# Designed miniproteins, single chains, continued (4): the designs that were tried, part 21

Each design is a single chain, and the fold is of that chain. pLDDT is the mean over its residues in the fold that is shown.

## One batch from the design tools (miniprotein)

Design m12704
Fold by ESMFold2-Fast:
Structure m12704 (fold): chain A 87 residues (1-87)
Amino acid sequence: MARATLFISSDDEELAEEIAREAREAGVEVERVEDALERLVERARELGVEVELRRIGDDEVAGGRSETVEALGVRGPGLSLGVLVER
């Protein structure tokens, strides 16, 4: 049974709430946080996964994986998302 968690941070509260609502309706656990990439890195590290951060233009991308955990995140202007999947 796989468990998915979405971390979200945004300067636009209405956009963040809409994304959170759709994710919850899809059965994904959602955490509204001040920094989605920071929370993703912290939670992945607790599960023994190191997350690598890379700059791509104005965006920052985060990724890490183990045998049982995948972590993927993006920080863009005004919106950041992190997804943690446990198998």
Scores: mean pLDDT 82

Design m12705
Fold by ESMFold2-Fast:
Structure m12705 (fold): chain A 82 residues (1-82)
Amino acid sequence: MKEEEELFELAVEEGLSPTDLAKIWLLSRITNISMAEAIKRLALRDAEKNPELAEKYARVLEKFGHTDLAEEVRKKIEEVKK
């Protein structure tokens, strides 16, 4: 609804693809978690293979007001760089 619309607008602004948006929506619906939590989980899984995509997810979370989740994602990106 309105929250999902705002999240999609922020995701497009940060350069997420339609495929990335579909993954967020499907994970949220299938696992019955919030879209913010779905973004965090996808970012944490992808941080090692695609840290640039994970950083885009972190920026979306930060702009959406989930600063704590964004910091968790950025911490994971830092850890996998080691």
Scores: mean pLDDT 78

Design m12706
Fold by ESMFold2-Fast:
Structure m12706 (fold): chain A 75 residues (1-75)
Amino acid sequence: MEEEVNARMAEVINALRDLIEQALQAILQADPATAQQMLAILRQGFADARAYVAAGDVEKALAVLKESVQRALAL
């Protein structure tokens, strides 16, 4: 089960790779306070996406992670 969840999470991450890379670049350019807020949003987004993958809902996992990355970028 853990291996399947990890494999599906890798697929979700790969589908959003460009957007995630954009968020990481924004974190590197942000002040420390903003960077910490962005990281907190991303940590929650990854946790929510993993929960959806574990429930078998890859489409919701993709949507929630994308929304979290976009929310972090909007800071």
Scores: mean pLDDT 84

Design m12707
Fold by ESMFold2-Fast:
Structure m12707 (fold): chain A 80 residues (1-80)
Amino acid sequence: LVAEAEAKVAEGEKHYAEGLKAEKAGDLKTARDHYAQAADHYREAIRLYAEAGDAESATRAAQKLMEVMDKAAEVNAKLR
């Protein structure tokens, strides 16, 4: 469970980094898609950490999710 959660955090970080790179390049649609993927991976990590009873790691993953959601909201506002 914890190792699976850590793998999901790593995938989320990878997509978040690609989203930031796309946003810097002005590719807002690609950034949106990567932020959505990062959010999905962080949600799965939160679930896996909760199943493992690791509340502290679940809280950290939730903070990462909030950061990604804020970035997604910024990009969505620019796409309107």
Scores: mean pLDDT 86

Design m12708
Fold by ESMFold2-Fast:
Structure m12708 (fold): chain A 74 residues (1-74)
Amino acid sequence: AEDKIIEIIDETGLDAKKLGTALKAYYEDGKSLGEAAKIGGYTPTVLSSILDVLQSLTGLSGKEIAEILLKKYG
């Protein structure tokens, strides 16, 4: 599961640090989706779309994705 996220980040060129920061704000710091998106430099629609794709490809929850990104790239 962790390796699959790393593979997706490498393939897509997605900013794992920005994404991890946004997801931490949402899942750990109790921020709204809009506030979390702003913190990461995304729109809420873009952050939601990224989450949906990553969850679909990995089978992981958004919280698990956040924890992996922060551990590997934060």
Scores: mean pLDDT 80

Design m12709
Fold by ESMFold2-Fast:
Structure m12709 (fold): chain A 60 residues (1-60)
Amino acid sequence: SKGDIEFKLLLYELVAETQRFVLEELREKGAPQSLIDHEERALADTERYIAELKKKLEEL
């Protein structure tokens, strides 16, 4: 339903915001590059899903 997609979009936008915050903290504190790379991939996956959800909303 439209409401389900809207709720998921809100939720995943909050997840992406949290992932960006975590990435900034990891970079600032000099975390291992392998961990930073993993988190960057996780953020990219989240952003891809957000784009898919936005496309679904436009098709309604």
Scores: mean pLDDT 89

Design m12710
Fold by ESMFold2-Fast:
Structure m12710 (fold): chain A 93 residues (1-93)
Amino acid sequence: SEYEKKIKELTEKIKNAKTDKEKALYYAERGAAYMKLGRFSEALYDLQTALKLDPELAQAWHNLGDLYRSLGLDDEAERYRAKALELDPNFPE
């Protein structure tokens, strides 16, 4: 699938990343791809790792919100989406 191809490409980018911010972005993108495949444990790991590397990465907070919504944890999902908007007011829904 296109998402499995993206995961392989992002895994190589993570290995070759030179900065924590760059690595965080690739983890956040790979986490989103894992969510599209229903691989929620791997998605959670990647998104939490992204936030440890860059706590200000709005994309990772937004994706974490999407993941928690997929799990039916709506209160946590809303909190993480609010954090993403606080960090980047122009971040798309």
Scores: mean pLDDT 88

Design m12711
Fold by ESMFold2-Fast:
Structure m12711 (fold): chain A 107 residues (1-107)
Amino acid sequence: PRLTVTENGLNRNAFLLPRPGDVATIDIGTATQPGNLHVRFTVISGSGRVRVTIQQDGKTLATVDLSRGETRNLVIPVKPGNISAVLTNEGDSPALVGVDSLHTPTE
């Protein structure tokens, strides 16, 4: 599930994991050529960890664990194709995760 939240008058892209143990797969983009994926995750709310696994063609590229209020910037080499992120709520309350992504081609 995707929600747009307003904070201090600004809209942000966010994904809600409403139950403990919830897993959400999100599409974070499609690369048309090899390059670097710049992605930022922010845990806006939640009581425990959110696990983020970035995948391409069902293969894990990166895994990070984030706590409430944490922002993590990742730069990940990707091949052409779809890129997804799997978000897992490892806490005991609803979690809300903000996501931004940008793909830059390899020089």
Scores: mean pLDDT 72

Design m12712
Fold by ESMFold2-Fast:
Structure m12712 (fold): chain A 85 residues (1-85)
Amino acid sequence: MAEAVAAAEAKVPELEEQLAKLVALLSPEVAARLRELYALLLEKMRNPDLPQEELEAMRARAAALQAALERHREELLAAEREVLA
């Protein structure tokens, strides 16, 4: 677990750079939701010993954020294409 967390942490700067590029192309509402989802994923990764109830709450919040982001799928795909081009 600790080794997997360390390996994931090593990728955080690249993920944050990609997130910053995406966020710059998104509307403030979509950008805020994407940042919140990323923060939840980082918290889960950095704190693997969270109680199951808190992990379930984080998963429920992440699912709700993903559903909200799906309503803006075209905007997210357009931003991703510009970042990857």
Scores: mean pLDDT 73

Design m12713
Fold by ESMFold2-Fast:
Structure m12713 (fold): chain A 65 residues (1-65)
Amino acid sequence: SAEAHYQRGLEAEAAGDPLTAERHYRQALALDPSYREAAEALRRLAREKFGKEPPSVEELLASFA
């Protein structure tokens, strides 16, 4: 489920693996393009771990729709 991938993303961040976290958050959005929490997690991860300015939440949700 989308929620299961979101939870695995959180676990990967806690383990210090931001690349695995990113993959799980993207999979959550692929399964549920309205999953706002996964889009917010991707944006946080991009800024804090990858030093990138991410798309807006609405742009991310639209890209998976």
Scores: mean pLDDT 81

Design m12714
Fold by ESMFold2-Fast:
Structure m12714 (fold): chain A 80 residues (1-80)
Amino acid sequence: SALEVLEAMVEQILAIVEEHLSPEEAEEFKRQLDFLLGQFRAGRLSFAQVLAAVRAMARTLPPEARERVLALVDEAERRL
């Protein structure tokens, strides 16, 4: 399902973010991802809108983390 794809993507993104950001920055990123998942579960954001928001968030990351996160977003998009 789309929710399972998004949840798997978020778990993998959080692992990358925890490797590259401070604990405080990683927690803020996690809060933003949790918010997006909550909006999707509530039917307020579509799958495509969540992926677009995550792509925008990824562009604020250091280059190595950004490339890995964008690859995960591309993978999630291909699964539907």
Scores: mean pLDDT 89

Design m12715
Fold by ESMFold2-Fast:
Structure m12715 (fold): chain A 69 residues (1-69)
Amino acid sequence: SHAEKTGKRLQELRDLYGLSNRQLGELIGLSQAAVSKLLNGLLAGEAELSDEQKRRFAEAFLTDPSVFD
């Protein structure tokens, strides 16, 4: 699903840069618990990134927000 693809992309970026879930959350102002819930929800197809979250992650990773579409 689209959500699962987005979740996997975030995990790939997290792992590529050696980030914890807490550090991934710090990029967009989320707690570690909120990031863990978001990632699990995306991978289960039960959550989506907001446009604001896509923008903030894209800015943090120096990429285009469409990477999360």
Scores: mean pLDDT 85

Design m12716
Fold by ESMFold2-Fast:
Structure m12716 (fold): chain A 67 residues (1-67)
Amino acid sequence: SEEEKRKKLLAELEELVERAKEISPALAKAVERGREAAEASTDLAQLQDILDNTRRLVEAEEAKKAA
């Protein structure tokens, strides 16, 4: 269902917030703003775009920290 898909996407965004907190407060704040925008949206496509863009950002910063 769309409700189940929305719940899953929001849960993945919450995980990205936690991952961002381990990198820096600034990144965590940026990711949290994206999560708030996603939570306010009723459009699943917009939610997916926010998740994809946020994941790319967090993964790029994690890669820099790991190097």
Scores: mean pLDDT 83

Design m12717
Fold by ESMFold2-Fast:
Structure m12717 (fold): chain A 83 residues (1-83)
Amino acid sequence: SMDEKIAEVVKIVEEALKDKDTVSREEFLQIAREAFEKVMSPEAAEIAVKYLEERIKDKETLTKNQAIFLARVAARKALEEVG
């Protein structure tokens, strides 16, 4: 289901950030891309990455909680767009 895929993305991102309080924009985009590509179609993964890139364009760093939240939002957005 869509919710199961979103939960899997969140788990991958949480594991990547487990020992971190903050993450750089570039490192977060790399982590998120890998999570999306593992869990969803290539089309959905690209939509999710583009959504994140635009939303964090003016951010140098994110907190762990912000990164996890945004990965969840991006995954949901992409999965809803593809159907």
Scores: mean pLDDT 89

Design m12718
Fold by ESMFold2-Fast:
Structure m12718 (fold): chain A 97 residues (1-97)
Amino acid sequence: ENLSPNEIEKLKKACSVCHEEMVKDTSDAVKLSDETIYVPKVYLETGKLNFGDKSLTEVLSNPENLEKVKWEEFANKLKKDNPELFNTLLETYGKDV
């Protein structure tokens, strides 16, 4: 299923926000609906799901790389392999649509 450009932009933003929350030890860090998985775990697992030769963590640690990520391929792969993670990530971090 083809993702809209808006969905891809939401995922890109969600990943960026997730990285900021990992760096900042804040009480407003959002927990996922699955109480066994915290935001940092989802981000790390998502980062293991297809950035070619780069991890999501590596990409997000350098903002310059965000523009070079194959977001459409990543988003489609994530939605196919882990639709629950895809939906949770968008719902949690893609809040301003």
Scores: mean pLDDT 50

Design m12719
Fold by ESMFold2-Fast:
Structure m12719 (fold): chain A 87 residues (1-87)
Amino acid sequence: AEEIIEEAVEKGVKEGTEEYMKVSRSPPPPQEWIEEAKKKVRDTAKKKVEELKKIDDKSAKEIIEEGVKVGTDTLLELARRHSLENS
């Protein structure tokens, strides 16, 4: 269970960082944003793991895919808000 949560965090942050760099054409996001994305992905994945009576391969993949989406969405949202504050 913990391995699936950490995989979701790792993949979510990695893909979110890559998407941020492509969209913003900027250097990597600040470490603070990466830590916020990690926390949000971990909280989401942990909640899903706790709700499941049994974790099979399909459920594990769904948790990881949701983690990737949450991580990416979090970093892009932080980038959008930061751009507005610095305009």
Scores: mean pLDDT 75

Design m12720
Fold by ESMFold2-Fast:
Structure m12720 (fold): chain A 85 residues (1-85)
Amino acid sequence: SAAEARRQRELALRAEMLALSDKTASQTLDIQRRMRALKEQLKAETDPKRRAEINEEIDKLKKESQELFAQTSAEIEALRKELAG
């Protein structure tokens, strides 16, 4: 029936949103773990040049995290619009 077809599409879209959210959470956790390791290195590091290099890597990971969030938010919003329409 048309109602069953619509329900199946809704379930598929919700599953895609869930999978995308889960993948993003996993990628965010990986970035967070890398950032934590760099912060631990920074606490033990006394060389100003090496400290600057570690801070640059941390800043790069922060940008990667922001870009990942923006991309995922846009994709989820697109799926949400499809689900609502």
Scores: mean pLDDT 88

Design m12721
Fold by ESMFold2-Fast:
Structure m12721 (fold): chain A 85 residues (1-85)
Amino acid sequence: MAEEHFLRAIEEARKAMQYAKEGKIDEARKHLDEAVAHYDRAVAEFEKLPPEKQKELMPLYFDAASEILAAVTYLVIAEKEKAKA
């Protein structure tokens, strides 16, 4: 179900962001990969829904995209900081 996969993507993206903030690059990357996998599946299922259901899930879709972008950004920053150490 698209909703469940968007929620899992948000959960995993938040874990990735937390690990990135802690400088735990490998753990952050693992959870980011899981977030992207759930997001990709959610988007594929979302595209099959009728317009009225897509409109209902649009806030969750945007929340998932936003959380993944934040996680990617924190991971990039953490990788740059680690490269300087």
Scores: mean pLDDT 88

Design m12722
Fold by ESMFold2-Fast:
Structure m12722 (fold): chain A 82 residues (1-82)
Amino acid sequence: MAVISITSSNGNSGVSSLDMTIDQARQFLDQLRNARTRDQLIQIMRDNGMNDSTINTISSDNRHRITIRVDGQTFTADITFN
């Protein structure tokens, strides 16, 4: 099980638990890093089964840190929208 945490620069945060392998988590994080718009990011998160409360964290600010913890590994991406 993967634990996905989002923290926004304004201090808002959310957590979702997803059934992902390490390889799936890496692919998911790469998709998130390559999102060009907030709407695209939200759609990627929704398609991967993240809960609405965690996804709503994205709408609260332009700067987010996304952390995925799966099978003892931790992956982090910083995402900024203008």
Scores: mean pLDDT 81

Design m12723
Fold by ESMFold2-Fast:
Structure m12723 (fold): chain A 80 residues (1-80)
Amino acid sequence: MSEEEKEEWAEKLQKFLKEKGYPEIPLDSLRNLVERLEELGITIESLAKMNDEQITELAKKLRISPELLKLIKEFAKSLV
């Protein structure tokens, strides 16, 4: 994923999370999350197809809440 793609993805995700009533997460934090997903070989398409068990395991690796990652998965599904 290019730097431009990571930035656009982070901005769109921030807006999506705000619309769902989530506190505003800094863009740098979301960009770092995208980078960690890329390092793990996880694409937007694969993330969109993950089940609840896979999301919970991934959330532990990323050190974020499973609830937040479920919202990120919902966002990923809107992009595919």
Scores: mean pLDDT 78

Design m12724
Fold by ESMFold2-Fast:
Structure m12724 (fold): chain A 88 residues (1-88)
Amino acid sequence: ESENIEKIAEYYGVKPSDLEAALNAVVDENGNINVDGVTKLILALGLSSNEKAAKVDARAIMNFFDLGREGYIKLKYFLKMMVRSIET
């Protein structure tokens, strides 16, 4: 969602358009992202210096949000939780 993307981009010091492009590259047709998608977002946000560390963090995030163990999470819920984390 546009408002959530803008808040996240501002917090991490990236352009909203760059974050939106990264999200569009990793989201599937059903609005889901997988562990590889989360890994790419971590790298795009500058939260990790290398892919190996980003994959470890992505797996931790997936374990936290993917309670059904389906290998996918809803992007909209992930963005809401990121905003909540920033605002808390």
Scores: mean pLDDT 76

Design m12725
Fold by ESMFold2-Fast:
Structure m12725 (fold): chain A 100 residues (1-100)
Amino acid sequence: SSALEEILAIVEEMIERLRRAETLEEMEQVFLSGAVRIRELAEAAGDAATAALAVAAMNEMGKVVREGLEQGWSEEEIRERLIEVAERFLAELRAHAAAQ
C-alpha cells in the first residue's frame, strides 16, 4: 500500500525530529502533527491492521507524555520513551508490510 509507505516515512521523520527536539513543546508538536497525518492515511487506506497499529502507537505516545509529566520525568526521559515507542511502531509496520 502506498499509504503504508507514506506512514513508514512519516514515522521515520518523526523519530529524527524527536531526536532533534530541544523542548517538550517541540516533542509534542512533532508527535501531534505526525499522529494527525498517520491517522488520515490509516483511515484512507481502509487497512484495519495498519489503522489499529497507528491508533495504538498514538495512544501509547500520549500516555508516555501524560504519565511522564505526572511522575516527574525529565524532558530527556520523555524524549527517550517517545523515540522507543516510535521505533517499536516502525518495526511493527515493517513486519506487517513484510507479511503481505
Scores: mean pLDDT 83

Design m12726
Fold by ESMFold2-Fast:
Structure m12726 (fold): chain A 90 residues (1-90)
Amino acid sequence: MEEDKRRVEEALERTGRELGRESAPTLARTGARIARSMIDAGVLSAEEAERLTVEAMRAAGEGFEKHREELEEGAKELAEAVRRVVDRLS
């Protein structure tokens, strides 16, 4: 069981590296936690947990990529607002 958990964690880490630079480590850690929880709860076998979590991580990666465009735009607006405040104080 512990060896199965480690195998799943390694597979999720590899999937995380494929998903992209910034989100990859966070998605890999989140996926690993979900997989462990499902195996520990006896809801899924290690093999099922791996497959489902990898699929979920890829789907989440695509969703985060689309959401990142909106989030990046919001961050730029916030940075510009902060810059205006700093310029006024200087």
Scores: mean pLDDT 60

Design m12727
Fold by ESMFold2-Fast:
Structure m12727 (fold): chain A 93 residues (1-93)
Amino acid sequence: SSLTEDRIEQLEATKEVIKAIKEGDLEKAKEVLREMLEKRAEKANLPEEEREKYMEKGLEKIDKILKELVENTTEEELEELLKEIDKQIAELK
């Protein structure tokens, strides 16, 4: 049950990222991804030094992923991803 709730939360956050990219709001997309990363680091209960390294590497990956999505994904593909995410959320409920 808690794993299902975590998965739904991740899918909803991913949906917000895709919507922000579609709207051209890359700052919002990055903020949502950063919050997801922070939540994962907290759940893993990492020591402060390891958390700092995890966040640094995660933020670099986020910048790369956002660039690749913006450059290589069409509006139609983004809409398709949103529909697929909605289906996955519905299946988990």
Scores: mean pLDDT 80

Design m12728
Fold by ESMFold2-Fast:
Structure m12728 (fold): chain A 71 residues (1-71)
Amino acid sequence: AERVRALAEAAVRAAAEIAAAETGLSPEEVIAAGRAHAARLAEFVATLSAEEQARMLAQAEADRAAAEALA
C-alpha cells in the first residue's frame, strides 16, 4: 500500500516538474499549490450538511454516468 502511494507521489512530482517547466514555477510550488487546493476542497466538503454531501455525491455519479454514455 505504501509502495503504491510512493509511486503515485513520484508520478505527481514528475507531472509537476513538466508543469513547472511550462509555467516558470518550481516543482515544489506546483505541488504546494495542488495540495493547498485539495486541502481547501476537503475543508469545504467538511462544512457541508449531510444533505449537501449527498447532493454532491449524486452529481458526481451523474457526471460519471454521462461520461460512460459518451464512451
Scores: mean pLDDT 65

Design m12729
Fold by ESMFold2-Fast:
Structure m12729 (fold): chain A 80 residues (1-80)
Amino acid sequence: GLTGMSFEQLLKNIAERMLEEGESQETVDRTVKVLELWRQGENVEAIAKKLGLSRETVEEMLEKGYETAFEIAAEIQTNE
């Protein structure tokens, strides 16, 4: 788990990692917003409508965001 990290701090770390991996600021900002709306209980269709994205793009952003979050979690857990 991400013990001691808030969701807001996790989103910041996801954004920073994605920027380091060469993603544009626009893509990173959209991915963060998708993750926030998903946590709030919005479905993929509602998020897509709110952000002017396709359903496929929202699903890809959710996958990338969660993949990045798991990578961050793994680094925290193995750094002992």
Scores: mean pLDDT 78

Design m12730
Fold by ESMFold2-Fast:
Structure m12730 (fold): chain A 71 residues (1-71)
Amino acid sequence: SQEEINALAREIFAILSKAYSDEEAERLTLQLVLAAAGELDVDAILATLPLSEADKERIRELVARLRELGV
């Protein structure tokens, strides 16, 4: 559902907001949502992020859930 997609996107945004401005966190959240849709390379995006391994693994889990929902 759109509500579930929005909730997952908000969790990704919250993780990114620890390291980025709101503008950059929003841009990166959109890129990760597009990666879930198969439009972008998830591994390439995650490799550029200065996040802890725990936060990167959480983002991978959230992206996988977005993919299951069909974005």
Scores: mean pLDDT 82

Design m12731
Fold by ESMFold2-Fast:
Structure m12731 (fold): chain A 102 residues (1-102)
Amino acid sequence: SMDDVIDALSRALAETFGVPEERVRAAVEEILALYEEITGEPPGPLFQKTLLRVAELLREGRVDEASGLWLTTFYLELSEKGEEAIFYFRSRSSIILSRALG
């Protein structure tokens, strides 16, 4: 479920970057809400599975691989909405994550 995705990502990010879980939870929720604003739908089951894999990679200390998978999966999921949507998402999500992670 989306709650499982948000829980897994928030915990993994908080532990990996040494930041409060509630702060990264708010960031994850804002990024997923931004995705839904752009696409008109929340992440589907396959996208949710990939986001859970990102959380798993973070827990394994594989931060570069987690980052790469995160960026690639959002690129693929937004590809049908065009380059402006991808640019908007990348710019906004980067700001959200940077504020949350320090």
Scores: mean pLDDT 88

Design m12732
Fold by ESMFold2-Fast:
Structure m12732 (fold): chain A 80 residues (1-80)
Amino acid sequence: KEEEREEKRKKLEELKKDIDSNPVTFIALAVEIAAYHVEGDTEKANALERAYKKLLEGKIDEISDEEMEVLVEAYDRIKA
């Protein structure tokens, strides 16, 4: 659990650096929130929006495990 959480945390830190340096990643992640709404997955859309706001504010420690999963999934979708 702790080891898996640490791996996800490192991915979120990498994503934060990518967002801070690359406006394309910033826009793409916002588009994924809209995509989940269009797909009818309101729960994932809301979780991603909360996680994204926390990430942008540097509040990584406040991101729940569920929010981390959705944020990592969205980031993987952007890279595909």
Scores: mean pLDDT 77

Design m12733
Fold by ESMFold2-Fast:
Structure m12733 (fold): chain A 63 residues (1-63)
Amino acid sequence: MEEAREALLRYIDSHILDPEKRERYKKRVEEAAKNGDFEALGAVATEIERDRLKNREKIIKKS
């Protein structure tokens, strides 16, 4: 759990530039890790990946 929490927090800091989105994702990761909730942690990771894909789509279309 701790390694997964640390990896996701680092990923959020590296890939989510919007400070409000970063705070929301970090809160969810911390709650999931505190509760040992792997499903909630996986759901947050999925949401982050969805945002990343949407950002890539914008860059490709704008280019």
Scores: mean pLDDT 74

Design m12734
Fold by ESMFold2-Fast:
Structure m12734 (fold): chain A 74 residues (1-74)
Amino acid sequence: MSFEELKERILELAKDDPLLRQAAERVIQTAESLPDEEEKIRVMELAEKALSNPDREVAAALIDMIAGLAKRIA
């Protein structure tokens, strides 16, 4: 799956929740800044899985964790 396909899926999953949308956009921006394409894709795949969680509070917590970890490796 390409970065662009993952970006579209992530934004689609978050489209109905402004909080999740903001978190998703933050993760996408952080992933885009990563120099390694494989790390970039891995972060995006983790974000898609997090946002697919039916519990919105858990999804938000997971996406924030992923964004924080990605920033530390950027």
Scores: mean pLDDT 78

Design m12735
Fold by ESMFold2-Fast:
Structure m12735 (fold): chain A 67 residues (1-67)
Amino acid sequence: GPLEQAKKNVEEAKRLAIERLKENGGEDIEVEGEVLDEKTGKLTGKAFGETVVITGDAAELAERFKP
């Protein structure tokens, strides 16, 4: 259903974000993904001593981190 699709999109975005951070030499990488509703996701990333939070359409989050 729509909620399961949002979960898949957020997990893909999380996976791609971790890969991108590793490719850039990131250490102590922590990335968390949250599904807020059937369309909206949230990623919280910590790397290089910084914290970044991104909230938006779950499918668009996945697209942003694709190579």
Scores: mean pLDDT 76

Design m12736
Fold by ESMFold2-Fast:
Structure m12736 (fold): chain A 75 residues (1-75)
Amino acid sequence: MLRGDPELTKEALLEALEELKRENPELAEKIDQVKEVNEKDPSKAIDEAEKLLGKEVAEKLEKLAVRIYIEKSEA
């Protein structure tokens, strides 16, 4: 779960959002809006992603961010 270190959560979400943007360039503008929310308050980023990108994309983002978070926490 993405809770604990807010700085690590922000970094994991940022990397996940950049990967999502690379895979879905047509969503770049909406993804950039989610990135702005993540920079200010990472706890709001998934809710914003669900609103702008839809539930499926937001779930993919959350799974990717959790994986990145775990990898960074083990390093």
Scores: mean pLDDT 79

Design m12737
Fold by ESMFold2-Fast:
Structure m12737 (fold): chain A 87 residues (1-87)
Amino acid sequence: MEEAEKEAERLRAELQEAQAEADRIIAELAKTDPARAAELARQAAIMAKAAEAYIEKLLEEAKAGKSFEEAVEAGRKAGLAAGKAAA
């Protein structure tokens, strides 16, 4: 459980940093190519949903008493499914 909680906190911090960087890149790109900026924003949103689903499933499985490895595998599957559904 403790390992999954620490990993989730780390991933959430990384996601926040990645979103801030993506926002900066998208804003700059929008000045010269608004169509590409819109597509990047769409892809960033899909990736964010996949990452959030991964983190939520990781924590859910860890709370259910699964091993860290099983929780990570379940998270990856949930993230992939959420990403495909959002695409």
Scores: mean pLDDT 82

Design m12738
Fold by ESMFold2-Fast:
Structure m12738 (fold): chain A 63 residues (1-63)
Amino acid sequence: GAALLRKAAEQALKAGGSAAGAAAGWDAYVHTGNPLAREAARLAASGASAEEVARLLREGADA
């Protein structure tokens, strides 16, 4: 679980775009069921920064 969320956070930061962040967050949610991954995907789809998306994914990994 945690490794997938950290990988998704790195992918979101590296790609720099909301579409890439939404895809990474949704993929992490589908594989882990972590609600913070779903929240990260929703925020990315709404135009949140890659940094904000990565923060939520890392919080989910640490939970």
Scores: mean pLDDT 77

